# Ledger of designs, part 4: designed miniproteins, single chains, continued (2)

Each design is a single chain, and the fold is of that chain. pLDDT is the mean over its residues in the fold that is shown.

## One batch from the design tools (miniprotein)

Design m4106
Fold by ESMFold2-Fast:
Structure m4106 (fold): chain A 99 residues (1-99)
Amino acid sequence: VLTEEQFRKVKTLLETMTLEIVREAQKKGMFELAYEIEEITGKTLKQLEELIKNKASKSELIKVVKDWGEQIIELAKKVSEEMVKFAEKTTKKIIEIIE
């Protein structure tokens, strides 16, 4: 089970990464893409909060983060190579915190 401190770090990384990619998408006029990224992250955060409330295993949490990371990386490819690298690095850091 995640500690409150571990979940705070996970949530902060998810939100910070999402904000950065959304801002870069918006700078390029990709407003629908920015909206999709925000929706995916919002849904993922709700799923993680529910899993933590239900005392889910670390494996279940990692699965949700991996699925989120794959979706965000695919969308980041439309924004820039830099955002892809940022998404990959941040997703890996989040998984390491949960492990």
Scores: mean pLDDT 87

Design m4107
Fold by ESMFold2-Fast:
Structure m4107 (fold): chain A 111 residues (1-111)
Amino acid sequence: AGEEALEKGEEGKEAALESNDGERATRAAEKAAEGAIKGATNPKGASGAAAAGSSAAGASFSESLGDNEGAARDAKSAALSAGITGEGSGTEEGAEKAAEGAEEAKEAAEE
């Protein structure tokens, strides 16, 4: 489960970086952050979820400025943070929730 979360985070990162749309990147970052928050079951997971949330906020801000590349970089960070949260979760269910968030982030970035 934790390894799967890392793999899904990597896929979400690639999809976010290939996104040419700040709105899609922001949506991807929000999905990654949501999954990371649901997957956080210990202090290590909580730290990763906080990082993912911060990145999602950054993506939104970059989008508001028309900075599509900045939004993509923040979405990449959010997806990777969701993967790390899943790996560090300490529970299979938490890891699965983080992986789901990263997968939804990939789908949102690809639309």
Scores: mean pLDDT 79

Design m4108
Fold by ESMFold2-Fast:
Structure m4108 (fold): chain A 60 residues (1-60)
Amino acid sequence: MLDLESGEELLERGLALLREGRLDEGNKYGAAGVTGFLTAGDEERAAEAARRVREESLKA
């Protein structure tokens, strides 16, 4: 799943898991979402996604 839609779905799942305190799974899905955006060529969305994953991970 390396298109923009799949990347967005993976990111949202990762963020939800991080908010639940599931750090391993949340970071795994968050990283997959970032990779999806990078593969689709959307570097701005990938950078924002990486920042959001980091911020949620630090709060958990």
Scores: mean pLDDT 78

Design m4109
Fold by ESMFold2-Fast:
Structure m4109 (fold): chain A 75 residues (1-75)
Amino acid sequence: MDEVVRRLAEKLGVSPSTLRRRIEEVRPAAEELVALARELADNPEELERRAQALLSTLDEVARAALAVEVARLAA
């Protein structure tokens, strides 16, 4: 995880500490998406719509942070 965060931060042009802080900031949103994925397991279209709406409000760094945190919570 830490190595993934470091490499992703480099590609995004931010410090690893900045990306880690954004991961902590998006954690509630990541938890919400994981909960929605469980709740809407039989309705993938609604899940995609809800995820897309959330992602559209986030900048590129926040989207990357969210992806990392969702992957961690889903594992």
Scores: mean pLDDT 79

Design m4110
Fold by ESMFold2-Fast:
Structure m4110 (fold): chain A 96 residues (1-96)
Amino acid sequence: LEEKALEIGKIMGVSEEETKKAIELSRDASNPEAPIDARDLAFATGMLSTKSKDKEKREEAIELTFEFAKSQGLSESQVAASITAGAIYEIGLELD
């Protein structure tokens, strides 16, 4: 999962450090005592999407996140909800 998060972050032009921070914050926001799962990855993708200025790269990263998360048993609606929640969470952090 961390390797997949780093791949997605790299596509969006986000640093490895920021990507790792996003996945950790995603886990903390969902369930800090549970192992990182595909929902945490989708949430982190949402957070990182707010940092990307390249629409095409952002869309590519989101597409890969959907493909991976669905392969792990999530529905499209679950992936979309997690990505949206991650984006909102990151915007909230920037607003204090």
Scores: mean pLDDT 78

Design m4111
Fold by ESMFold2-Fast:
Structure m4111 (fold): chain A 77 residues (1-77)
Amino acid sequence: KEEFLEKAKRSLEQAERDRKLADEYGAIGDKLEVELAKNPNDKEIRKKLQTAANNDVAARLRAVGDELEAEMYLEKA
């Protein structure tokens, strides 16, 4: 059942990459929130913040999915 261990490892590696992407988008969002606080009516900053937040959430959801997939493979191994 080595095949399932290899699949689990790949899913965990993908989860780590997705979590790093989420953290990067989160950092961008934090910086944009500070800028938005200084310019609350800046529509461009609001749009960028929404995009960063959406990308952060999407990446975190992918990471959770990858972790669940890895758990399923580990249970079969």
Scores: mean pLDDT 85

Design m4112
Fold by ESMFold2-Fast:
Structure m4112 (fold): chain A 79 residues (1-79)
Amino acid sequence: MSEEELLALMAAMSERMRADPEATQAELAAARAYLATADLSEAERRAAELVLAGAEALLAGDAATALRLFQEALALAAA
């Protein structure tokens, strides 16, 4: 995934989050609960935690932090 593709995805996610922020918060809470019980490798868990943190930052309106966290997650997935 390129930075351009990631920015396009983040824009789409931001629009969805803006449409229903309560549903988005519930989805993020459910995803965190799932990660607590999921049988994931340490690397997969770290990547998933970064993705969730990025989504939380995006919901909070911090697009710069979201971009950084998503890029870090992609770097872990590529390694």
Scores: mean pLDDT 80

Design m4113
Fold by ESMFold2-Fast:
Structure m4113 (fold): chain A 92 residues (1-92)
Amino acid sequence: ARREALVRGLTAGAEAVADRIIAANRPGMTPEELARVEALRPALLAEAAAGFAADPEGVLAELREEIATNPNPNVREAAQVLVDAAERALAA
């Protein structure tokens, strides 16, 4: 269904963004900080997926608005990753 495809795509996009942020910050992290981040990652992604499942169309609309209006290019890029992943899931 469309809702299921959107949730899968948005979740996959969120996972890709999370992995990118972790990779960028990894050189500055202690082993304890890295272990905490890796331990929290599944729970944080599950919370994100639950949020997407509550209103996937609203989330998609908000992400598209962020791409159009947010002054921070890093936020726009992250939002684009989620939108692209959602669109790929819808096309499959």
Scores: mean pLDDT 85

Design m4114
Fold by ESMFold2-Fast:
Structure m4114 (fold): chain A 58 residues (1-58)
Amino acid sequence: MSKLPDPLTASEEEIRKADLEELLKEAEKAYEAFTNLGLHTAAARAKEVIELLKKLLE
């Protein structure tokens, strides 16, 4: 599909996966920003979230 599922028409599983993919994108963006700012603790937490989200999506 060329766009995310609509919550009104998607299954709960599809909605969950779309939410996890969106969270992964946000976490990756946050990790890059925190790393660029030298915020090592925040960057480490973002990386942990990224790894957990990737595992959940596999």
Scores: mean pLDDT 75

Design m4115
Fold by ESMFold2-Fast:
Structure m4115 (fold): chain A 115 residues (1-115)
Amino acid sequence: MKEYEEALRELKQRVAQAYRQMRAAGITFEELVERARQRLGKEAVDAALKAMIEAYEKMQTLSGDEQREAEGLFYSTALGLFDAAGVRVDPGAPPLSDEEVEALIQELKDELKKL
């Protein structure tokens, strides 16, 4: 894999792990967003959510390097929101399978659309 493609896979893996950890803790995505707002402020979190939605739309409409850049922005912004909400990946957590990653990322995208 290209170095950039591997970095994107690692970001995607960490986002999926963070989302799974959020669910395991009994935290809803709405609660996670509220926790992030309490730490960063409403305007900063709302701007981040808007950036994630825009990145998601670009991921579906663009191709090549621009699509990968949008994907990187989506995953990095998501990780920032999870960290702000106090949801961190257990350093000892085993890697998720590609199928589990895809399922968890799709669930995150579906939750984002409900906001």
Scores: mean pLDDT 82

Design m4116
Fold by ESMFold2-Fast:
Structure m4116 (fold): chain A 81 residues (1-81)
Amino acid sequence: SAPKREVEFELMEAAIRAVAEGKSAEEVLEIVREILDRNPETSREEKIAALEAVASVARDTYKNEEVAEALERLARELREE
């Protein structure tokens, strides 16, 4: 199983790199979904927590509310499954 810290780090590095490169929220979501698919052993709760942490950095550091909202929406979708 993949621990929360590893998934959060991987999501943070890839998503924030994409944001810094000027990628759209849709493109960032695609990258995030690919990483989550590579970590199927990670629990839904851990995935949700990691997405919320990345959303916070996107908002606070990069002032990108569109990406933060998209990640929060994905976290909500996972919670409802």
Scores: mean pLDDT 80

Design m4117
Fold by ESMFold2-Fast:
Structure m4117 (fold): chain A 107 residues (1-107)
Amino acid sequence: APSRDALDAELQAAFNAGDRDRATALTRLRLPGIKRTLRETAERAREAREKGDTLTADINESMLYMSAGVAKISAERNEGEGREVSLELLEEINKAMEENGLEKVEL
């Protein structure tokens, strides 16, 4: 949607400008939606695996592992609030993964 593209463009502009406070604030505003999507993705992966839909399971599991990897790298590269947000995301991804029978990504 145009509003989503506009928000992503604003976040990219904040990163390009080196405005860490703005980038962190925009990421925090997205956190509830991101956490919901992660939980739904983990549930879809488990349900697909139980049904023998290996392709759908692999896609959703890969999305979770990619998200965990990005959060881990971000936590390692950032300090202060940026690190805290990345660690919070990694914890939520790991919780959703463990609750759905997937191996967690550790720091």
Scores: mean pLDDT 78

Design m4118
Fold by ESMFold2-Fast:
Structure m4118 (fold): chain A 95 residues (1-95)
Amino acid sequence: SVEELIREVRETTVRLLDEHGDEEGRRFVEELADLVLNGDFDGVLRLLKERGEDDTVRSFERTLREDPEWAPLNTLLDVSARLHTEIDRRYGLTF
């Protein structure tokens, strides 16, 4: 299910952030995942805007119009991909 995929992405990303001591990133991913699992799309938009995630806001709004079932997962994947890239740059890792 989409919900199972969201949980898997959450677990994988939270583990990576925890292993690198990124408490802020971990809290962001956990809060975002909770909001998407609860269908709180207004909360998702608020959180993303507060964090300056303008590209993800645009992507989420587009996906909500075109394929609303997948919008929550796609948003979490976008955030997770960016956090992976930030860890790669900071620690010189390749994914």
Scores: mean pLDDT 81

Design m4119
Fold by ESMFold2-Fast:
Structure m4119 (fold): chain A 73 residues (1-73)
Amino acid sequence: SMELEKEIEELLEKLRELVKKLKENWEDPEKVKAIGREIQEVAKKLAELLRVASPELQEKALNELRKLEQELQ
């Protein structure tokens, strides 16, 4: 499923962009709340797609998520 792989990749990219926006707007509580809500929606959609993804795609996505977690520290 080439389409599933691309959709997961696009959601991971969107999540990376949202994490960067969160860091850039940390001093604005309204923007932080809005960005946090978007992160939650993207993460929810990503989790749904990962449930039907191959083990290889799941591992790739988990490695990218670990990198994003490091950026939030």
Scores: mean pLDDT 84

Design m4120
Fold by ESMFold2-Fast:
Structure m4120 (fold): chain A 100 residues (1-100)
Amino acid sequence: SMKEKLEKLFNEIKKLVDEAIEALQAGDEERYRSLLEEIVKKFKELTEMLREAGVDPEDLEKLQKAFLELIQAMEDRDIEKVREAYEKLSKVFEELLKKL
């Protein structure tokens, strides 16, 4: 189903965020940067699938705004803010998914 594909892609983003935090804690700057690029790529795929699924543009904008907060926290290399921003993104995604 479309829901299962969206959940799978979002779970892949979660794994990449967790791996990015581990890379940052290990001082692996090259891996951290690479993972950040992959997170952005996967989120673009998620956004496109949501548009094709007919998600309300206002709900999509909320998800995109929450994602930008996550990316800013990751650019700032603030692990606590990354975790908070991801939790917010996850809740916005779950709310959106319930409407499908």
Scores: mean pLDDT 89

Design m4121
Fold by ESMFold2-Fast:
Structure m4121 (fold): chain A 89 residues (1-89)
Amino acid sequence: SLEEAQQAFLELVASAQEPVAQVLQQSQSLPPELRAQVEQGVQELDARAQALGERLAAAKSAAEVEALTAEFRAAWAEFQARAAELLAQ
């Protein structure tokens, strides 16, 4: 249902909060330039989550919400890959 799809999206976004916080904590040991890149990645992910949340409120079908969920998963994967690369330096 639309309601179940919306709940799944919100739970997915919420599940990213603790891993993001952990990445930010780990980035504190990095040089300032690399730390700034991690912080920028967090800001970009947060902005995407906010934009997708606004589109969620306007969504009229489960399929539309599933598309938003896929967009967030893609953004989350990009963030995780970049953060891992920066933290490995």
Scores: mean pLDDT 88

Design m4122
Fold by ESMFold2-Fast:
Structure m4122 (fold): chain A 108 residues (1-108)
Amino acid sequence: SPALQLLEEILEILNEASELVKKAYETGDKKLIEEAIEKVEEAKRLFREFEALSGEDLSPAIKTLEKVIELLREAYETGDKKLIILAEAMLSSLRIHVFVLIRELQLS
């Protein structure tokens, strides 16, 4: 299924973004925050593609990704690690949501 392949790609990119965010928290390396933002933007584009392909309303997930980008940009400017933790929590919630969508599609 093209929809299943796209969700699996989204999950992989969200996992990569999450790992970059965790490393940014541990190291304080701003370049890792920049790389994480790029991965989140890529995930956002793929969510829109999945929405167009499936007819699913993913507006809440897309808005969550936009908030993650805002939090990471603010963390980049301020150095506030609490914003990094919040961004990671939001990414974790989205990964669970995508995993559930994958499972539902596999069972259909």
Scores: mean pLDDT 89

Design m4123
Fold by ESMFold2-Fast:
Structure m4123 (fold): chain A 67 residues (1-67)
Amino acid sequence: LSEEQRKKGAEVLVKALEQLGVPKEKAEEIAEKFIEGASKEEIVKEMERLGVPRATAEAIVTDAYKV
């Protein structure tokens, strides 16, 4: 992914996590890891640690990669 695509994907991650009730600060921490090049599995695990179900986390990460 390009830097621009990662920034757009990070915005998708933040919005989706906030809609699920994750605090903005925690959502932004995950988004920063995505911008820094963290793997899909690492981002999914970080979401799971915040209480997001694995299937939901995988769907959100997949959508972030589409932008």
Scores: mean pLDDT 81

Design m4124
Fold by ESMFold2-Fast:
Structure m4124 (fold): chain A 96 residues (1-96)
Amino acid sequence: MTPLEELEKALEELKENASSYPREELRYAYAAAIFNAILEGDEEAYELFKKTALELGLLTEEEVEEIEKKAKEIKESDPETQLELAREFSEKVRKK
């Protein structure tokens, strides 16, 4: 099974069980997933996470644009700095 197929299945399971998870946790998970997809250059993962988060109303298009902008700012940083900044930004999105 390809990583993309496993990712689609995981997203479908999260979508079906969205009501079982606190909204804050789902917002954090999708923000972090979009952030990591952009940092890794995984366009397919990015599109899937973005579409699902928008469809579920977990993130707005404006919040996704902020994630994209922040990911581009930190993409040239070292991996440890990227992870720390991604975590901080995802936490900020979770609470708003």
Scores: mean pLDDT 72

Design m4125
Fold by ESMFold2-Fast:
Structure m4125 (fold): chain A 78 residues (1-78)
Amino acid sequence: MLSEETKEKIVNFIKEAKKKLNSSKEELYKIYLELVNIGRVLGLDIEELSKSSLTKENLEELIEKVEKALKERGIEIE
């Protein structure tokens, strides 16, 4: 099970990621890689996209997928 500290860090990261969706492609790719790592820890099967293939829409879809996985584990994101 994830620790409360780890849950808080993940929730805060997702909140910050949502605020940065209009950032540069470089920043979006860094956010994407961290979300891929979080998703893999949650047992999600994620195909990693290259920086050139990453879109804002792909990042938003990954955020929603991670949020769904967290909710299924009893972790809420406000």
Scores: mean pLDDT 78

Design m4126
Fold by ESMFold2-Fast:
Structure m4126 (fold): chain A 63 residues (1-63)
Amino acid sequence: SMKKKVLEEIAEKIKNGDEKALKLFDLNGDGKITKEEIKTVLSDIGLELSDEEIDEIMEKIKK
């Protein structure tokens, strides 16, 4: 699905340390991206995610 592809792109950018993606998702500026920050940012742009979808993103980022 289109949604899954967008989430995979976001996770890959965060994983690779893309500064634009980090600035977008790192809401507290600590260099760490939390599940809550991802949920907040994506909800703000109109992407409604389940907890399972957010967990998949987090798993992708940490690898």
Scores: mean pLDDT 73

Design m4127
Fold by ESMFold2-Fast:
Structure m4127 (fold): chain A 71 residues (1-71)
Amino acid sequence: PRPSDLELDAEVVLVDAAVLAAASKSAGDEESRKEAEELIDEIVALEKAGELTEEKVREARERLRKIREKS
């Protein structure tokens, strides 16, 4: 089996969010860590529900970018 482009894009966002959460935790930035973890939980929930879409993945990338800029 091959991951779809959507699944691959979602995995990239999840990895980036996990890295950001870990970095934020190490830096003592609980706000950025919490926001990154919430983003991970939301994407995982959408994937399990079968409701993951390209639009949701793009929105997640934009949220991740904003969290990173805010940090």
Scores: mean pLDDT 78

Design m4128
Fold by ESMFold2-Fast:
Structure m4128 (fold): chain A 110 residues (1-110)
Amino acid sequence: MDLLKLIEETLKELGSSLTPEEVLKQIEERFGPLFSDEPTPFAPAVIEGETVHLHVSQLVGDLSDRERLLTDRTPDASIPLRSLVEFLVTGSVSTITNPQLLKLLKERGA
């Protein structure tokens, strides 16, 4: 199953009025037990072998993306699904590194 598609469809169905725990439970039920003491390794989309970081405040505060920071260049980087879903609901987690994924999340109001 495509992780990005799973997240997008789940957010579309659940909406932004749900608590972080409710969103996490729904994703876990649809994709299986992904939440544990250890992060679930999901490879973000990589642009030419690089992961790109955006400031979280730019994603959640204003839709204007003034500047991106290239801080990590690792093709094997991954983000934990729990942290990703937590960011979508709270806007506080800064582990998201892929600009295409961040753009999609921004479109969803994260």
Scores: mean pLDDT 40

Design m4129
Fold by ESMFold2-Fast:
Structure m4129 (fold): chain A 81 residues (1-81)
Amino acid sequence: SPADEAGKRGEELGYQKALEAGASPVQAKRAGDIGGLYARDLAEAGMSVEEAANKGGEYGKQVAERLKTAPQTIAEAIAQA
């Protein structure tokens, strides 16, 4: 489906952008997963696969940056969700 395609591409882009931003592989995978979910939601809301994937990838990068500045307790809470 378009949503699945956007999610997968957003995950791949988010992972790659997170690594480029200096995230660890573990943090980059988490950022990619979150970016992919965001991309999927945008595509389901009617956004094109390409636009949704790109926005998801950028969001993944932002998540990686937030994880660098977030208190450890917040990162642990995110891991439980």
Scores: mean pLDDT 81

Design m4130
Fold by ESMFold2-Fast:
Structure m4130 (fold): chain A 70 residues (1-70)
Amino acid sequence: SADELAAELLALLRRHVPAELHPLAEEAVRQILAGNFEEAERLLTRVVMTLPPEVAREVGRLARELIEAL
């Protein structure tokens, strides 16, 4: 479900993203759920640049699956 994918994406982001960027990560997921994909991409790009490549790729996969589940 979209709620399960959103929770999984948020858990992954909170595990790897610096604590000061958690509000941005949460807002990015909220924007995906609201269907505001352009704003979500803008916010998620800022968050993802702090991540190792393998984690960034997993975040991208989950975000795509979440969008497809909406």
Scores: mean pLDDT 87

Design m4131
Fold by ESMFold2-Fast:
Structure m4131 (fold): chain A 71 residues (1-71)
Amino acid sequence: MKRDERFQENEDITSHGLKLALKEIEERGLPPLSDDARRVASTAKKELDEEQKEQAEKVARLALRALEASR
């Protein structure tokens, strides 16, 4: 295991969460995320554990709520 594993995992979780939020936003017909957020979502790796995937869903939920509050 690597010393900075949790930090890297947090970044991967965030990117994955934004990717999930982007799909949900498009499905709901909401305005798309900013170009920066879309780029971060596109960088998401597929190397996530099941626990990390659940945390990514939590991030997606927060991002979606923030977007809905802005509209």
Scores: mean pLDDT 66

Design m4132
Fold by ESMFold2-Fast:
Structure m4132 (fold): chain A 65 residues (1-65)
Amino acid sequence: MEVVGVAEAPGRASTEEQLEALREYARQLALAKAQAEAAEILKKDPNAVVTPVAEVRLTDEYVEV
């Protein structure tokens, strides 16, 4: 069973390097959310097979340094 964690990241930033860092941070947050949900499922059924999946959603926000 797949458990999807979703996080949002700005679609635009002052630099390409910052944009990439923000997207990676959002991916890590999404994965953490998926892992937390997977852990709750495993607490109820320790024999469940659960796969955490990270989903990053880009927003129309602009982030300036």
Scores: mean pLDDT 79

Design m4133
Fold by ESMFold2-Fast:
Structure m4133 (fold): chain A 64 residues (1-64)
Amino acid sequence: EREQEIADTIRWIADQLRKIGDLVDLEIKLKLSPEEIERIKQWYNEGKTVDELIAELKKKLEEK
């Protein structure tokens, strides 16, 4: 039981770190301008999830 809870917590932390890493990697690959970064912040403030933000950034990378 305790091992399961610890494992689940570690997986959750790893998933959050992965998502942060994906966002940082996409920011670097897209070479986002300050205006583009502000637009992404607006989307986040409008209630878009981290997964939705990653999807939007991936679309921009494909459109290059």
Scores: mean pLDDT 70

Design m4134
Fold by ESMFold2-Fast:
Structure m4134 (fold): chain A 85 residues (1-85)
Amino acid sequence: MVSQEELEAAVEQAVRRAVELLGGELIATDVHQLSPETWEGIGAARIDGELVLLKVKILVKDGEITLLQTPELSEEMVKALQELF
C-alpha cells in the first residue's frame, strides 16, 4: 500500500512535470484527497506570461497509481506523467 506522504509527493512531482512540459514556471502547488481512491494536485503556473491553474488527478486502486486525464493535459502529457508512478 502506498503511503499518503508518497502519494502527495508523487502528485506534487506530476504537477511540477506537467508545468515543465507546457514550458511554464511553477509558482505554487496544493495537493488534496478528493475521495478514498482519488487525489488532486493543483498548480499555479506562469505559461507564456499568463497565470494558469493546472490540475492533475490520480486514481489509487489495488496498489496501482493511474494518472487521469484533465482538460489541461494532452494524452502525450498523461503518458509522460504516468512514468513518474
Scores: mean pLDDT 75

Design m4135
Fold by ESMFold2-Fast:
Structure m4135 (fold): chain A 94 residues (1-94)
Amino acid sequence: SAAEIQEFVERLRELVERLRAGEISVDEALARLKELAREMAASPDPTVAQIGRGLLAALDAIEADTSLSDEQKRDALLTLAQIVAHELEEMLKE
C-alpha cells in the first residue's frame, strides 16, 4: 500500500539522518537496515519485496567486505539507504 511504502521511506530517512549525525554506530545501522529490508522482502507488493531482497543482499555484501573501513561502510550504507528511499518515493508517484 502507499501508506506502507511511505512508512518504509520515513524509516529509511530517519536511519540516514541518525547515522549521519553519529547518533547510531555502523553496526547498529546495519542491524536496523537489515530488519527493515526483511520487512520489505515480506511485503505482499512484489516490487517492494524485490527492493527489500536487493537491499538485504547489498547490506550483507557491505557487512562481509573486510577491505572496507568503518568510515567506508558508513558511506556505503548512507548511499544505499538514500537510493532505496528514492526508489520507493518514485513508486508513490505512480
Scores: mean pLDDT 87

Design m4136
Fold by ESMFold2-Fast:
Structure m4136 (fold): chain A 71 residues (1-71)
Amino acid sequence: MDEAIRAAREVAEERGLTLSEHQVTALGEAAAMEVAGEPLSDSALRALAKHLGLSPETVRELIERAAERLK
């Protein structure tokens, strides 16, 4: 889990995003689920996007980039 949170933080920083620790943790959890083969449903993705203050498309990209760092 710590690696997923770190990957999420690094990806957010690369995109110039300022996220809280709670938001970074949520993004990291989503990335870990993606790596586990359990991607978020459309409704869960929309909920996460609202929580992060970003579009669903941007959040999907961030999840994919963070998941790539966990391989």
Scores: mean pLDDT 82

Design m4137
Fold by ESMFold2-Fast:
Structure m4137 (fold): chain A 75 residues (1-75)
Amino acid sequence: MSDEEVKEKIEKTKEEIKELLEKNDPRDPRTQLRVIALLTEVWVEVRRNGADTPEVKELLDKLIKEATELLKKKA
């Protein structure tokens, strides 16, 4: 799978997380668990497609960091 296709998948997940946090209370533990579930789903998808490159790992780490910052920012 191309790195660009994997990057687009990661961006899609980021948009889903942003929408979830716009519609739900980011301080609700259920909302926090849902965000973690979405992050886990994209990690599994990336691994299944064999795109386990340093660039993709860095993008996943960035997604986790951005999701964490969004949770803090709306507190």
Scores: mean pLDDT 73

Design m4138
Fold by ESMFold2-Fast:
Structure m4138 (fold): chain A 71 residues (1-71)
Amino acid sequence: MTEEQRELAREIAEELIEKAVQSFIERLAKELAEKLKKGEITKEQVEERLRKLLNPEEQKYALELIEKLLK
């Protein structure tokens, strides 16, 4: 593997990781919103789970998605 090939592979991997993270957050938000609707978890438990898995910016985005899904 050349240095140029490694750099290109890294750029592709970073783009794929970003898309995977977004997909993960969307799936997590949908799951948590569904459990909240059913009364299986509390809002406090949702916030605790997000705090353990996501950074502060991602937590805010996930909470916004959950709010939209709760309609």
Scores: mean pLDDT 80

Design m4139
Fold by ESMFold2-Fast:
Structure m4139 (fold): chain A 64 residues (1-64)
Amino acid sequence: MKKVEVTLLKDLVTSNPRFLSGKKGDVFKGELVEELPDGELVIRDLETGELKVTGPSAVKVKEL
């Protein structure tokens, strides 16, 4: 899986822990696990080990 730096481009608020949440400008290191057929990204947070789903317009992903 590709190691990536993920930057939130907008505030993301969700009651579902499966989905990525955070504030605009938040940055974390993850692994890009897969891209879903609708373009959603599945990313593993390297600090927590949790899988998070997010829309591609909500984040900037930089390969490390």
Scores: mean pLDDT 80

Design m4140
Fold by ESMFold2-Fast:
Parts: structure tokens; sequence; C-alpha cells
Structure m4140 (fold): chain A 81 residues (1-81)
């Protein structure tokens, strides 16, 4: 499903940022965009990250969600990194 692909892509981004625990949290979220948004917000609120990094993650999530809602295939973004 598109939500599963979004979770996999976001988890890879989290690992690239050195946030392996965050990647695991993302992969354990139910296949729901709302559940994913809530889990990301909860993680960022409890984690000692700079405001700039938190904003980057939030903006990235919202961008990816909009792309999924528009029927975009997220695999194209994985292959361009």
Amino acid sequence: SSVKKLKELLARIARMLGLEDFAQEILNVPDSLEALREKVREYLEKTDLSPHVKTFIENTLEMLIKMVEQGQDLSRFINKE
C-alpha cells in the first residue's frame, strides 16, 4: 500500500539522520496516515533534537503525505538519493 511505502521511505530518512529508534517506531505504526502523523509528533516532542531538525522532519512528513494523497509513487524519491 502507499502508506506502507511512505513508512519505509520515512524510516530510511530517519536512519540517515542517525535516528534508528525513530525508524523502528515508524515501522511499527498502523497503516494509517493519521496514526503516522501522531507517532511522529509524539516522538519529536519526547526527543532532544534541535527545533530545526524537528521542523525538517515535520515538513518532510507532510510533503510525503501530500504526495501519497495525490497518487504519487514514492519509490522514485528513494532511487534519486
Scores: mean pLDDT 78

